# Designed miniproteins, single chains, continued (2), part 105

Each design is a single chain, and the fold is of that chain. pLDDT is the mean over its residues in the fold that is shown.

## One batch from the design tools (miniprotein)

Design m7630
Fold by ESMFold2-Fast:
Structure m7630 (fold): chain A 63 residues (1-63)
Amino acid sequence: MPTFLSEKEVEDLVVEKARELGLSPSQTAQALAEARKMWGEAHRLGLDKNSQREIVDAIVRRA
């Protein structure tokens, strides 16, 4: 099984990216909610760490 990011690691990554992009608290909260939903889907589908990072980046950019 490839290395997989935990839900906490994904949340930490979202917060870090949101801070770098200067997102508001509400935008950060929305990104966290979307990332939690996608974490469950990614785990169910067996996505790897790199795919999870791309998903997080896309979520934060859309917030």
Scores: mean pLDDT 78

Design m7631
Fold by ESMFold2-Fast:
Structure m7631 (fold): chain A 73 residues (1-73)
Amino acid sequence: SHMHEAAQQMIADLQALRAQSTNPKLKAVLDETIARLQAALASITDPQELFARVQEIVKEFQEEVKKILDELA
């Protein structure tokens, strides 16, 4: 489905970002986010439920990235 393809692309993009990143805290957050997206994609077959889970994961990722940025300021 379009949602599964979008989630797979998001995982690929985050993996690429992880490979290019030098910040160990950002790498840890990326690893956790990738693992959560992979688990959701493996377990959730309903596109609406998958969308809701991906949205939750993205929100938590944004909150963790904000903490890293606040520490650098």
Scores: mean pLDDT 86

Design m7632
Fold by ESMFold2-Fast:
Structure m7632 (fold): chain A 72 residues (1-72)
Amino acid sequence: MKEEIDKIYKEAKEKGLTPEEIISRVLGLLAEHLTPEQVREFLRDVRELYEQYKDDPNKLIEKIYELAKKYL
């Protein structure tokens, strides 16, 4: 599970994925392992990160990666 998140993050750096594309891929992985309630909590936390780091896409991507690893 955590290795799949590492793969998404690596691909994000190599292909220049947007935060939204990264969130979509992470959600697909998390939805297989988390309850609907935990997925909603993840999306709430992601919205807070987006507001805080909207002007720094690289830092936003890093924080989303850290958050995803906490949920797995």
Scores: mean pLDDT 78

Design m7633
Fold by ESMFold2-Fast:
Structure m7633 (fold): chain A 83 residues (1-83)
Amino acid sequence: SPEEVRFQMQTGAMETSAAVSFVSARKLIAKGRYDEALELLDETRESLRKQAAELKAEFPQFSAQIDALLAEIDARIDAVRAE
């Protein structure tokens, strides 16, 4: 549906934003700049939670899918933090 396509476009943008932050965090880790990498990952988590709340307001019917996506991205952030 057109509504599902709009939802997928917005979740795709959220995924892309997270991926860019992960690349930047890994570059900081490679340079030994661990505190800056952790700060960036924490900022990314906060930004994604805000985006998830906005998406739930626009698409309440997809609330469970948004929660699942946020949990998946949070797990990816935790994996990068463990590096």
Scores: mean pLDDT 80

Design m7634
Fold by ESMFold2-Fast:
Structure m7634 (fold): chain A 69 residues (1-69)
Amino acid sequence: MMSEEEVAEKARELLEKEGYTVLKIEAEGNIVGVVARTETAVRYVRFEERDGELVEVASVTLPHRASRA
């Protein structure tokens, strides 16, 4: 079983490799929630650690709000 710190680090690496900037990570046991962004989108993703691997159990991608008109 991975530690919360290891789960958080692995989740960060996965998202950063996809071109996201990680804004927030919340890890609890084998579950980690991440908020990350690109120039055009914000992604909320939840991973669960199973057998040393992170499995994406939920995600939502929202368009980035550029500015107020």
Scores: mean pLDDT 75

Design m7635
Fold by ESMFold2-Fast:
Structure m7635 (fold): chain A 96 residues (1-96)
Amino acid sequence: LVEELKKNVEKLIEALKDHPDSLERARQALRRAAEAFKAGNTKEALDIVGNEVTQAAVDSGNLEAAEAAVNTYRQVRRLIEAGKVDEAAKVLEEGA
């Protein structure tokens, strides 16, 4: 549910704390994904989370960050499939 997404976003940000370029890229991508969800651009928002957030985490070289990014994408997809787009957008925006 929403708590699982929040936990994975928090893990992602914490894992990237020592990787400032990747952290900023991930934060910007999370904010853009939240904006896309709010605008009703669900496919674009999912692509941002699945590609841009994940790539920022992978580029950091931190395995925990990469795992948290993948789990963030999976939880976002589950919330969207459950019709909880607004909740997903809020968690991504607040976690960024």
Scores: mean pLDDT 89

Design m7636
Fold by ESMFold2-Fast:
Formats: structure tokens, C-alpha cells, sequence
Structure m7636 (fold): chain A 81 residues (1-81)
């Protein structure tokens, strides 16, 4: 699988899962927007850190993104459960 396609796949899956959890916990539009922005900010930060490290392979970057995606969903569930 192409690395670029895998990164887009992870982002898409994350957004779908986040929307499902927001509906399950009954978040207001304002709460959802704030949470979504916070989580997107964390993903952007992780991407910048990885892209600034020339020693990381594309495969290692994908692994780190998958781990970050799982971490963020877990934090969402923990925060609203």
C-alpha cells in the first residue's frame, strides 16, 4: 500500500470513528468542533515532528500515525465515558 494512501486512510477512519463517538456521547456542535480541532492539532503536530526527522522511513511514519490515531480515540473515549 502506498504510504500517502495509508495516511489518508488513517485520517478518514479517524474522522468517521470520532463522529460515531460524538453521536454516541451526545456532544453539542460546539463541543464536537472544539474536540475535533484539538485532536486534529495533535495529529498535525505528530506529522510535523515526523516530517522534520530525516532518519524516519515512510513505513515508520505510518506506524507512528497509527499509534497516535489509536491514542487519540482512547483519550476521546476516556474523556467522555
Amino acid sequence: MEVREKRLELLSKYQVDLVKLAKYYGLTPEEFTKLSREFQKELIKAEKEMDSDPSLTDEQKIERLEAKYDELLKKFEEKYS
Scores: mean pLDDT 74

Design m7637
Fold by ESMFold2-Fast:
Structure m7637 (fold): chain A 72 residues (1-72)
Amino acid sequence: MVKKLAERAKKLVDEAEQGNDIAEGVALITLAVLIKYGSPEEAELARKAADALSQGNFEEAKKYLDELIKKV
């Protein structure tokens, strides 16, 4: 269910951008699950999203998540 996890991660990134620190932590955990259970291509997009999110680049994180959602 990679698509649903990616959609959930994107919503959590939107909440984190609005100042929800708990949503940021849950987004990172969701991305870690996508890295573990996704295909190599899906895992790479999830890693890029996690890296962007950890740097506070919410727009870049959402861009990689949109690419992941479109591939699934």
Scores: mean pLDDT 83

Design m7638
Fold by ESMFold2-Fast:
Structure m7638 (fold): chain A 103 residues (1-103)
Amino acid sequence: DIFAELSEGEKALAEAIREAFLKLTKAKTIPPHLLGQVMDAAYRMGFDLSKVNPEVVVIMAQAIADVMENTDTPFPEREFIEKALREAMKPEALAAAKKKLGL
């Protein structure tokens, strides 16, 4: 269980990402391995995963939605995940994702 080694803040962030993703996609759930890959990529890119930051939640949920929409594999390459995270970080993309989530 990948969540057994996470801090309480990282567990709370993972749960917030799952909830945001469910709202963003209206029914889809995140494969646990994909969530882990996206969290690892975000950590390597300098994201603070120790606390639930609403913008980080929106960015990661949108990046996961983009990855799942545009790939046929449950284990996409790190570069593809990093590209999705960078796109979700753009001010216009973040604003659009917040609007879809009612924020």
Scores: mean pLDDT 76

Design m7639
Fold by ESMFold2-Fast:
Structure m7639 (fold): chain A 85 residues (1-85)
Amino acid sequence: SVREEARARLAEAMARAQAAIGEAISRNPAVKDRMLEMLHRAARKVAAALRTIDTGSPEEALRAAEEAVRFLDEIAEEAEKIAAA
């Protein structure tokens, strides 16, 4: 279903963000607090998107998933930059 596809895409994007954050902390423990704040923001965004996926229309569910995936990808990219520095 559309909702199951939306949830799957969110789960994949969140897994990427978590992996990127974990790598950044592993390479530079000094960034731990900053990375944990990014992880907290990611978790809040996923929770909000899941509420919309569960309660909204199929169109709202897709839009919420797409917006959340973009946000999570931005977090992953920022964590990847920090890990590379």
Scores: mean pLDDT 87

Design m7640
Fold by ESMFold2-Fast:
Structure m7640 (fold): chain A 130 residues (1-130)
Amino acid sequence: SLPKPPSVKGKSFSEILKTLRRMVEELKAAKDPKEKVELIRQLFDFIVEALKYARENLSPEEQRRLALEVSYFLNIAFEELRKFLGPELAVKIDEEFRKMIEAALSGDNEAFEEHYKRLKELLDEAEKQA
């Protein structure tokens, strides 16, 4: 098979959604809590890259739709995370995601990067609890 073209060329909204769905299915299949945290971290990194890509390459309507679809996939990831995290940390992670999505929808790049940084710090704490 031919290698996939570089991600910035020919990447469509539907391709992004298919990738998110696959990542969530892999997350649900994982049995080890530490593996689940690593897969959630990868999902978050992909979401951030996809939202940044969308701001530069997709229409405002597609950007908004991506943020809404991301909320759906994040709910599934949170259900898997809640199985082994304390409720206080789970709530903080959920709050930072909501703020990151709100910043993405408003086009506030500075707020988006701030909440993404806080989310990464909270994921490091989640990994210690796994």
Scores: mean pLDDT 75

Design m7641
Fold by ESMFold2-Fast:
Structure m7641 (fold): chain A 66 residues (1-66)
Amino acid sequence: MSPEEIRRRVLEAEKRLVKEKGAANTTVRDIAKEAGLSPATVSRATGGREGALRYTSESILKIAES
């Protein structure tokens, strides 16, 4: 699977989960489960292990800009 496909799945899963239960209650594990990916894959895509929800931060910024 291409890095672009992984990124797209992560963003779609994150957007859905943030909408349903909020950013504070959305974890890398939840995003991985929703996207059908491993938590390690999601963490790698977000620039590190579990501590870097880069895509969550990006989604929050997009919401704040709206």
Scores: mean pLDDT 64

Design m7642
Fold by ESMFold2-Fast:
Structure m7642 (fold): chain A 69 residues (1-69)
Amino acid sequence: SEEEIEELAQKIRDYAENVLGIKLTDEEARRLAELVMRHNKGEITSKEELLAEAAQISERARKFVEEVL
């Protein structure tokens, strides 16, 4: 749901900023939350695909995924 995506996006932003020093925008965090949900559903299974999809969001989003995988 939209609410679940927004909650996940906030958690992603907080982790990225406080743990990794990466300041994500609301849009970057939301798109990353959608990507994480697709991964959890088995729609994206490889690290390479996750990194490629994250790179389409932004370089910061790609770095976030690289650091957490």
Scores: mean pLDDT 85

Design m7643
Fold by ESMFold2-Fast:
Structure m7643 (fold): chain A 90 residues (1-90)
Amino acid sequence: ASVEEIRRFTELALEYARELMEEKGLSEEEIELALETLRLVGEGMVAAAQGNEEEARELGEKAEELYKKLSEEAKEVLFEAVRRALEELL
């Protein structure tokens, strides 16, 4: 995957996540936490694609820490958003 493809995927997943979380009435704090988690995942994928394996690992660890703080509802939204983005780009 190219950096451009990863950025497109991340942007699309963030859009779906925002829409789904807003529809479910999640708090602004939870929405921001979930979106930041997804942004870190996207940045980690970009770092990996550029050959920056250590930076990708560090970003992945940060994403995991934030993910653990998310509610079950926010986690489900992120899974659905990622699935929709992948399906659209396949």
Scores: mean pLDDT 86

Design m7644
Fold by ESMFold2-Fast:
Structure m7644 (fold): chain A 87 residues (1-87)
Amino acid sequence: SLVAQAQALAPVPMNGRSAQDILFQGQISYGMGQISYSVGDRDRARQHYMTSVQYYKSVITYGPSSLHPQAQQGYDQSIQNLAALDA
């Protein structure tokens, strides 16, 4: 399932970027997923939601605890949307 694949994804490396920048990239990817889905591009939507999951995982794994609630929310929303694409 897409959910199982997303949950198994490795966090992206920080590459000198701040946790705030990584969180922002996750939010952008999530938004792009929503836009792709709204125009019927399910393959693009899947790719963008998968990418957002990896960015949110990086914030949770490497970032400060102050950003974890926002990253967890984005992660949960991305997983929910991937589950809908599996249905």
Scores: mean pLDDT 88

Design m7645
Fold by ESMFold2-Fast:
Parts: structure tokens; C-alpha cells; sequence
Structure m7645 (fold): chain A 84 residues (1-84)
């Protein structure tokens, strides 16, 4: 929980500071993040309707971080370093 909060804070800080820089603002990277979040949610047994609501209301990166940190903390850390 506490470590996850720190990671979400870092992700939020990068976004707030506009550190989407050309790399994070790249459509290819954004599409890859979206696809990764969608696949993870489907593996968790979420329906397409639930996935659409989750990704539409919650930040894609936050959805992936919440899901991955519970099941695979290493993958969550890799996602933060690569995309956030």
C-alpha cells in the first residue's frame, strides 16, 4: 500500500509536470499502455463493459499499476519506468 502510493505519486507528478515529453506523448506509447491495461483487466475476468468504464474514468496508468502491483510488482515497476 505505502509503496504503491509512492509509485502513483511519481506517476502523477510526471503527468502534472508535463513530463509526457515527446516520448510519453507518443501515440505509439499511449496505445501500448492502453493495450497492456486492457489485456491485464481481461485476464482478471473483467467484461468489455467494465474495462471501458475503468479506462474511461481512471487514468490508464493508474489502472495498470493497481492491477499489476497486486499480482506482479516487478511488472508494475517496469511500467512506471517505461511509460510514466
Amino acid sequence: MKEMEVNIYKASARKVLGISSSVLADKETVDDIYKTAEEILRKKGYTDFEIDITLGVIDVEAAVLKTLYKKDPKAAEELINKYL
Scores: mean pLDDT 51

Design m7646
Fold by ESMFold2-Fast:
Structure m7646 (fold): chain A 110 residues (1-110)
Amino acid sequence: SAEFEKVKELVIKMAEQAIEVIEEGSKYDKRLKPYLDKAKSILDGIKNAKTIDQLLAQVDKLIDVINETLKLIEELAKQGKLPKELASRLQMELGAIEVGLAALKVVMKK
């Protein structure tokens, strides 16, 4: 449906934004690379989703990856492996994406 395709396009854009944020962090510390690879795999899953239930499953996986990435960014900042200003910006950007994904989940369940 047109509504499904519109929601899917928004989820794709948010997943691409999350990938860009994680990729920037991964240039400073390679421990972020597995989360980058997971996010890219989830983007492929989002693009291949044919139903709202399949799209919701991928959104849940993306939220999980964002949560684990946020924890690692906090740990890396505490270890001095990420500049504090960069870590704060990456955390704000990923947090905003997570809030947007949670809002889209509410729309998708209606």
Scores: mean pLDDT 91

Design m7647
Fold by ESMFold2-Fast:
Order: structure tokens, then sequence, then C-alpha cells
Structure m7647 (fold): chain A 74 residues (1-74)
């Protein structure tokens, strides 16, 4: 269910922050992909913008910037 998916992502994000802060941009990017898969484009863009603003020099930050451009062009 959506609730189980959100809980799993939240728990994974909390764990990543405690055990390996470098995993945070990856978890956030996966949140963006999750919202895209549900058709929630506004939430996906918001999550991707956060990744770009906080983690611009990561691979996920670069991918998130490309996603924002693609989603806003549609």
Amino acid sequence: SMEEEILALSERGARASREDPSAVPKVLYEFGLFFESKGDISSAITVYQHVVEKYPDTEEGKKAAEKIKELKAK
C-alpha cells in the first residue's frame, strides 16, 4: 500500500541520516521517483528541488536537476 511504501522510505531516510549521511541524497531522489510513479508531479518536483539545493554536487543532484527540467517542460 502507499502507506507501507511511505513508511519504508521514511524509515530508510531516518536510518541513512543516522548511519550514513551520504545516503540522504539517494533516499530523497527515490522519494521523487516514488511521487512520479503515483502521478504526483508537484510533490516530485518539490523533492527534486530539495536534492538540487542541498546536494548539488552529487550524482543524484545532477539527475534531480534533469528531472525538474523534463517535468516542467511537460
Scores: mean pLDDT 74

Design m7648
Fold by ESMFold2-Fast:
Structure m7648 (fold): chain A 93 residues (1-93)
Amino acid sequence: SAAREAAERGAEEARRGAEAGAESKTAEGQVGGALRALGGALDGGLQAARAGDEESKRRAAKGAEEAAKEAEKKGGKIAALGARGGARQAEAA
């Protein structure tokens, strides 16, 4: 399913963005990672919502929430905020 693949890509982008942001030593890198995580989760969630695929939408949100928790463990507060914001927007889509 295209919607499922989009949700999986969104969750993966959220994970990579949150990881990059949490590990960045620059404000630019931290914010960039957070925005990537937010955008990935939102895109995956919206594509799943447009297809009426509520399970894939939940998968995108869950992946982004897990990415936020991992970023928090690494002290990446900004990255975690972006990923969690993305998770909530994907769930609300």
Scores: mean pLDDT 87

Design m7649
Fold by ESMFold2-Fast:
Structure m7649 (fold): chain A 62 residues (1-62)
Amino acid sequence: SDEVLEEAKKKIKEIVEKNPDNPDLIGKEIKKILDEYAPLLTPEQLEELERYALKLYLEALS
């Protein structure tokens, strides 16, 4: 369960790091990861993943 959350976070981080100049692609790929991992996570883990994704997305916009 925690390993799945960390895997999802790693994928989001890799997308942001590989596509720093493409926020539209980052947003689209983050949404795909959230949709893919949502059924594999508890509600609390999904909320943590969504907050992590939002933080990285906003940092990419800066």
Scores: mean pLDDT 84

Design m7650
Fold by ESMFold2-Fast:
Structure m7650 (fold): chain A 92 residues (1-92)
Amino acid sequence: ETEKLLDEALQAVHDAGRAIDAGDKEAMLESAKRLEQLADEFEKQGLTPVAEALRKAAESVRKVAKGELDPQTAANILTAAALVIVGERLEL
């Protein structure tokens, strides 16, 4: 069910944001992996904008974990991903 998958994606974005706020590198890497897994599933369903937003979010979270991106920029990318997910859910 697409609605359930979108709810799971929104939760994954929130979990990633919490990992960044906590400075927990292991949680960030786990969140990035989950975001990529969800992106692959949305890609299979033809929901390319959601898949692209989640992949961009996953990469930003990994870069924060490596010290290659500031947390605020990653938070902005996660917020953009959440807006794409919410927009798609409202079209259902």
Scores: mean pLDDT 87

Design m7651
Fold by ESMFold2-Fast:
Structure m7651 (fold): chain A 76 residues (1-76)
Amino acid sequence: LDSKTLFVQVAQAYDVSQDKLGTLTSQDLLTLESFLQLEQYEKASDILVAKLGLPFEKALAIAQDYHQQLLQQQQE
């Protein structure tokens, strides 16, 4: 839930609609986070392209921003 809330906030900053965000499952977010932990940004971005219908460039920016936010939360 917390990770999904954080992702929604990041994605909304990039003008992703709430309807598209509703297509992401908890399993999709876990897979995304796994790729981000391994710094596999291309694979992480591919999930966002497939689920949110975003251009790869925008998906990559969201994936990178979300990863930085996750790293900040893990320090607390």
Scores: mean pLDDT 80

Design m7652
Fold by ESMFold2-Fast:
Structure m7652 (fold): chain A 89 residues (1-89)
Amino acid sequence: MEEERRRLEEELREVGERAVRRVKELDPSLAGQVEGYAELAVNAARAFEDPERGEAALEELAELLEEAGDEEGAREVRELRRRFRELAE
């Protein structure tokens, strides 16, 4: 469990950083919101006290990425949301 959680936290950081970078090029006005939800998801994975909060943050992040035109990032984020759910079960 701890190793899987650490891996999820690491992947969330990497995906979040790439998403922020892409959104800054596609729609800079959304970059701050994308960064905020990415940080929230990473913090939820680190603490793992409320997995539902992490899932919700990732769904909001995916919706923002779709709005910005980052369909690839949205798909990556939804896969991470599924993994968050699996760890909570």
Scores: mean pLDDT 79

Design m7653
Fold by ESMFold2-Fast:
Structure m7653 (fold): chain A 80 residues (1-80)
Amino acid sequence: SIEEEVRKLVEEIRERLRELLASLGLSEEQQEEVLLDAYSELLTDEELNRVPDFVPPDASLEERLLAIVRRIAEELLRRS
């Protein structure tokens, strides 16, 4: 299922995403929040057959996840 594919992807690249978020100055708690929010948004978009903003429609799940993670992280940093 798409839910299983999204979950597996997040788990596979989780360490890489945490390193990225840490390099941006996010705490471990903020990193977890961003990852959970990105996972939820990606899953919802895929289930509703929506293309996330800021990515081409033929983008891979990994590329879509990375775009969502970057956007959420940037928004969080701007509010700080």
Scores: mean pLDDT 75

Design m7654
Fold by ESMFold2-Fast:
Structure m7654 (fold): chain A 70 residues (1-70)
Amino acid sequence: SKAEDLAFLRELLAKALAREPFSEAELARLGQIMRRLGYSEASIAALLEAARAGDFAATAAGLHDLIQSL
């Protein structure tokens, strides 16, 4: 649901702000949420690559934008 997606994205944003890495399961779920919201595969890949690289600032910014789009 939208509420469940929003709660998950907020949890990921809190992790990014705390500089905590995401699990592969969290990255997969993030990608599925973005795909359901109509984001391009290029946009999905960019955010997931930032998260995997430990670019917490870029990851937090991207998650904030996602939350605002909901």
Scores: mean pLDDT 89

Design m7655
Fold by ESMFold2-Fast:
Structure m7655 (fold): chain A 73 residues (1-73)
Amino acid sequence: MRELQKETQERLAKIYLESLEKNVPLEELKEKLAEVIREYLEKLREMGKDISDEEAEELIEKTIETVEKLVEE
């Protein structure tokens, strides 16, 4: 679990930094981040964790909101 969380955080950070360097539109950045979170959720489900649709939606929404705030700062 700890390794999966670290890997996901590193992937999110890499996508964010690369998107800033390449001047990727916010819409494309949101799609890339959502894809990484979906992969993380799929891995958790494969590990036998029952993640509700509500939890999945909240995680995606919170991550997108965090990125939007970081871009506007």
Scores: mean pLDDT 73

Design m7656
Fold by ESMFold2-Fast:
Structure m7656 (fold): chain A 78 residues (1-78)
Amino acid sequence: SLAEAVYAAIRSTIEAGGDPYSAGYLAARALLAAGVAPEEVRRATEEAVKELLEEGLITEEQAKQIFEGVEKAIAEAA
């Protein structure tokens, strides 16, 4: 699913010491480039972030930064 792809991309970036904003931005940019609609990118990110938070793999502050990165990618695609 799109949510699983976003989850894997964000988790890999964070585990490698990457910043949450860039993780969200790059994941969203890749999906938008593949023709995924902005609303679907947002939904997939919300599902992925919920799971990452539930598992304790990211903080609420990191979740906010991920969403900021996603919205930047969407704004640039418009």
Scores: mean pLDDT 89

Design m7657
Fold by ESMFold2-Fast:
Structure m7657 (fold): chain A 74 residues (1-74)
Amino acid sequence: MAAILETVARAIETGEGGLSDDLAPVLESEFREVLEAAEAAAKAEAEKGRKEGKLEEGVKAAAATAAAVLRAAA
């Protein structure tokens, strides 16, 4: 379980890696709330970066925040 969330977190940070079709339904059903929380946290960081005029830093922080939320759930 933890290894799956870590793999997803790494894919978000690197912008790489499609999920296996076999794993996508499991992530959607078992980890939907965690994935939604990660997306919401990432969106908040991206908005903060945009508001401060640091768009590229905001995007990087958003990816790191999403990964951290996923790792915390693992």
Scores: mean pLDDT 67

Design m7658
Fold by ESMFold2-Fast:
Structure m7658 (fold): chain A 63 residues (1-63)
Amino acid sequence: AVVEGATIYVEGEPKPGSEATVVFPDGSTAKGKVLYVKGDSALVKATRADGTEIYAKGKIVRL
């Protein structure tokens, strides 16, 4: 399953393999890697603090 509506924080230019911080709609956060970029949005494979892997899709915010 993919969580939509996340905010994807990326340092510098977002590209596949970039490290990202994901903020989910519920306010929780996770670290992940960008899988693809499409316009202003990205799909990220994120790992939560408990080790659970999750896919998130959302708008990119460049740091």
Scores: mean pLDDT 81

Design m7659
Fold by ESMFold2-Fast:
Structure m7659 (fold): chain A 100 residues (1-100)
Amino acid sequence: SVLDQLIALLEEMKAVLEKALAGEISLEEARKRLDELFKQAVELIKQLPEELAKKVERYLKGAYLYFEEAVASTDPAEAARLLRLAIEYLEKAIEIVKES
């Protein structure tokens, strides 16, 4: 289903953020992977009922903004804090889709 595909994509995005936080991949590599996954997630979200789409978009957009701030940060500790916030927002998006 569209919901199952969206959950899988959001979980893949979370895994990418977790790999970046662990230092297993660079923030640059994480950005390349997340840009492609984000594009796919947006196309699936367009197929959702309006109210569900708005809720998922809110948290997904928040996750992406925190990730962009982490990439822009020159402080490794601040970058790690922002990555954790991105992960938390993505987890909220996943929960919303699973409860729908």
Scores: mean pLDDT 89

Design m7660
Fold by ESMFold2-Fast:
Structure m7660 (fold): chain A 93 residues (1-93)
Amino acid sequence: SVPEEKREEVLRKRLREAVALYRLSGIAIELGETEAEPFRERGEKALEELRKEGVSEEEIKEIEEENKKELAEQAKSLELSPEEQAVVDAYLA
């Protein structure tokens, strides 16, 4: 049997990944990377599946804010190229 705590951890990981995929692919498309369109569709589908499993819009927003915070902290420790910095800035906007 899988403990409830482990199920919550797996769900939270899936949610973080789905939110990140959707946001990053959208930014890539805006920056001219049209090859990211299939990833945006996958992110939308993953979020829709999570909504069907009972994930609320409030939980999705909380994870978006957590992802932004993590990216902002990671960016401070990395020497980013101007192109990489543009992606980070777009994600955090």
Scores: mean pLDDT 77

Design m7661
Fold by ESMFold2-Fast:
Structure m7661 (fold): chain A 80 residues (1-80)
Amino acid sequence: EKIYELVMKVLTTGDEEALRELMRLLGLSEEEAEKFIEENKSLNPRGKVLALKGYLRKKGKLSEEDEEAINKALRDYFAS
């Protein structure tokens, strides 16, 4: 629920603090979160969420439950 809500907030508003909270809940350190934000600053909200999913997968930090919550938010946002 919390992950889904934060992903929806990032997609709808582009809120950087919501993105930071999402990364914290997904197990990224403060250092990793800051690097991700800086490296992906030019991306739109959708691009940031997709890049984050790829980054988490690369680091082995993306659980099946977390991936499903992120995917559900992406589906729900773009199906409307």
Scores: mean pLDDT 82

Design m7662
Fold by ESMFold2-Fast:
Structure m7662 (fold): chain A 93 residues (1-93)
Amino acid sequence: EKFEEIKKATPEERRKLILELLESNKDASVPEQGKILYELLNIDDDALEFLAQLLRGLSPVLLEMFFRNAPGTPEERKAKLERLLELQKKVKP
């Protein structure tokens, strides 16, 4: 539902929608938050780069735990996490 809105949005609107989605789900369980983040990572490369910036400083172990219950195979989740961590290294403070 909200992921479809984010996909259709301009980059500026997309960032706002991502922040609103995360804020509305801040009290959700860790598995639910992990699923939401994983869905956001799969929208496109712009959303992935924005999320890499937002999740800056989060350890790889915490990210793996966070996405443990996300859809897809362990290999797919690992590839997405490695890409996210690579992008985090490029983001300036």
Scores: mean pLDDT 70

Design m7663
Fold by ESMFold2-Fast:
Structure m7663 (fold): chain A 80 residues (1-80)
Amino acid sequence: AAALTDEANALVALGNALAAAGKYDEAAAAFTQAAALYTKAGDTVNAAAALNNAATAYAKAGKTAEAVALFDKAVALASA
C-alpha cells in the first residue's frame, strides 16, 4: 500500500507541475493514473480528489465531455 500511495503522490505532484505549465492533457493523464493507484491502495478520498483534478485539467483543455465524465466518477467515489 505505501509504495502505491508514494507513486500516486508523485503523480499528483507531476500533474500539478504539468497543469502549471499549461500541459493540461498530460496533467489529466497524470491525475487519472494517480487516481487508479489510490483506488488500488483503497484510498477513495485521494482517488476522488485526483479525478477532480483530472476533470479540471480536461475542462481547461476544452474537453468538456471528458471533464464531466470524471467529475461524475469523483462524486460517485466521494458519495460511497
Scores: mean pLDDT 86

Design m7664
Fold by ESMFold2-Fast:
Structure m7664 (fold): chain A 87 residues (1-87)
Amino acid sequence: MTREEVADAVVDELKKYTNGKEKVTLKEIEDVLKKLGVPEEVIKEVVYAVKKQDTAGDGTVTLEQVREAILALPDEVLDEIARVLAK
């Protein structure tokens, strides 16, 4: 999977989980990644990256901000997410 394919796959799963909401909470992101079988260490890295996008501090982020956060992750973290999604 390309970096963009991983980001798009995670965003699509969030859309399904939230019934098409454009904004998601950090908890919803954690819940979706946990349901997909992503390791807790990797989930923590994703949440940290997403928190950097929430400069307003309201505890919510747009799906575009989630996508940008995932695209900014280290290759090793993206590879772990891709491995989970390919199963």
Scores: mean pLDDT 78

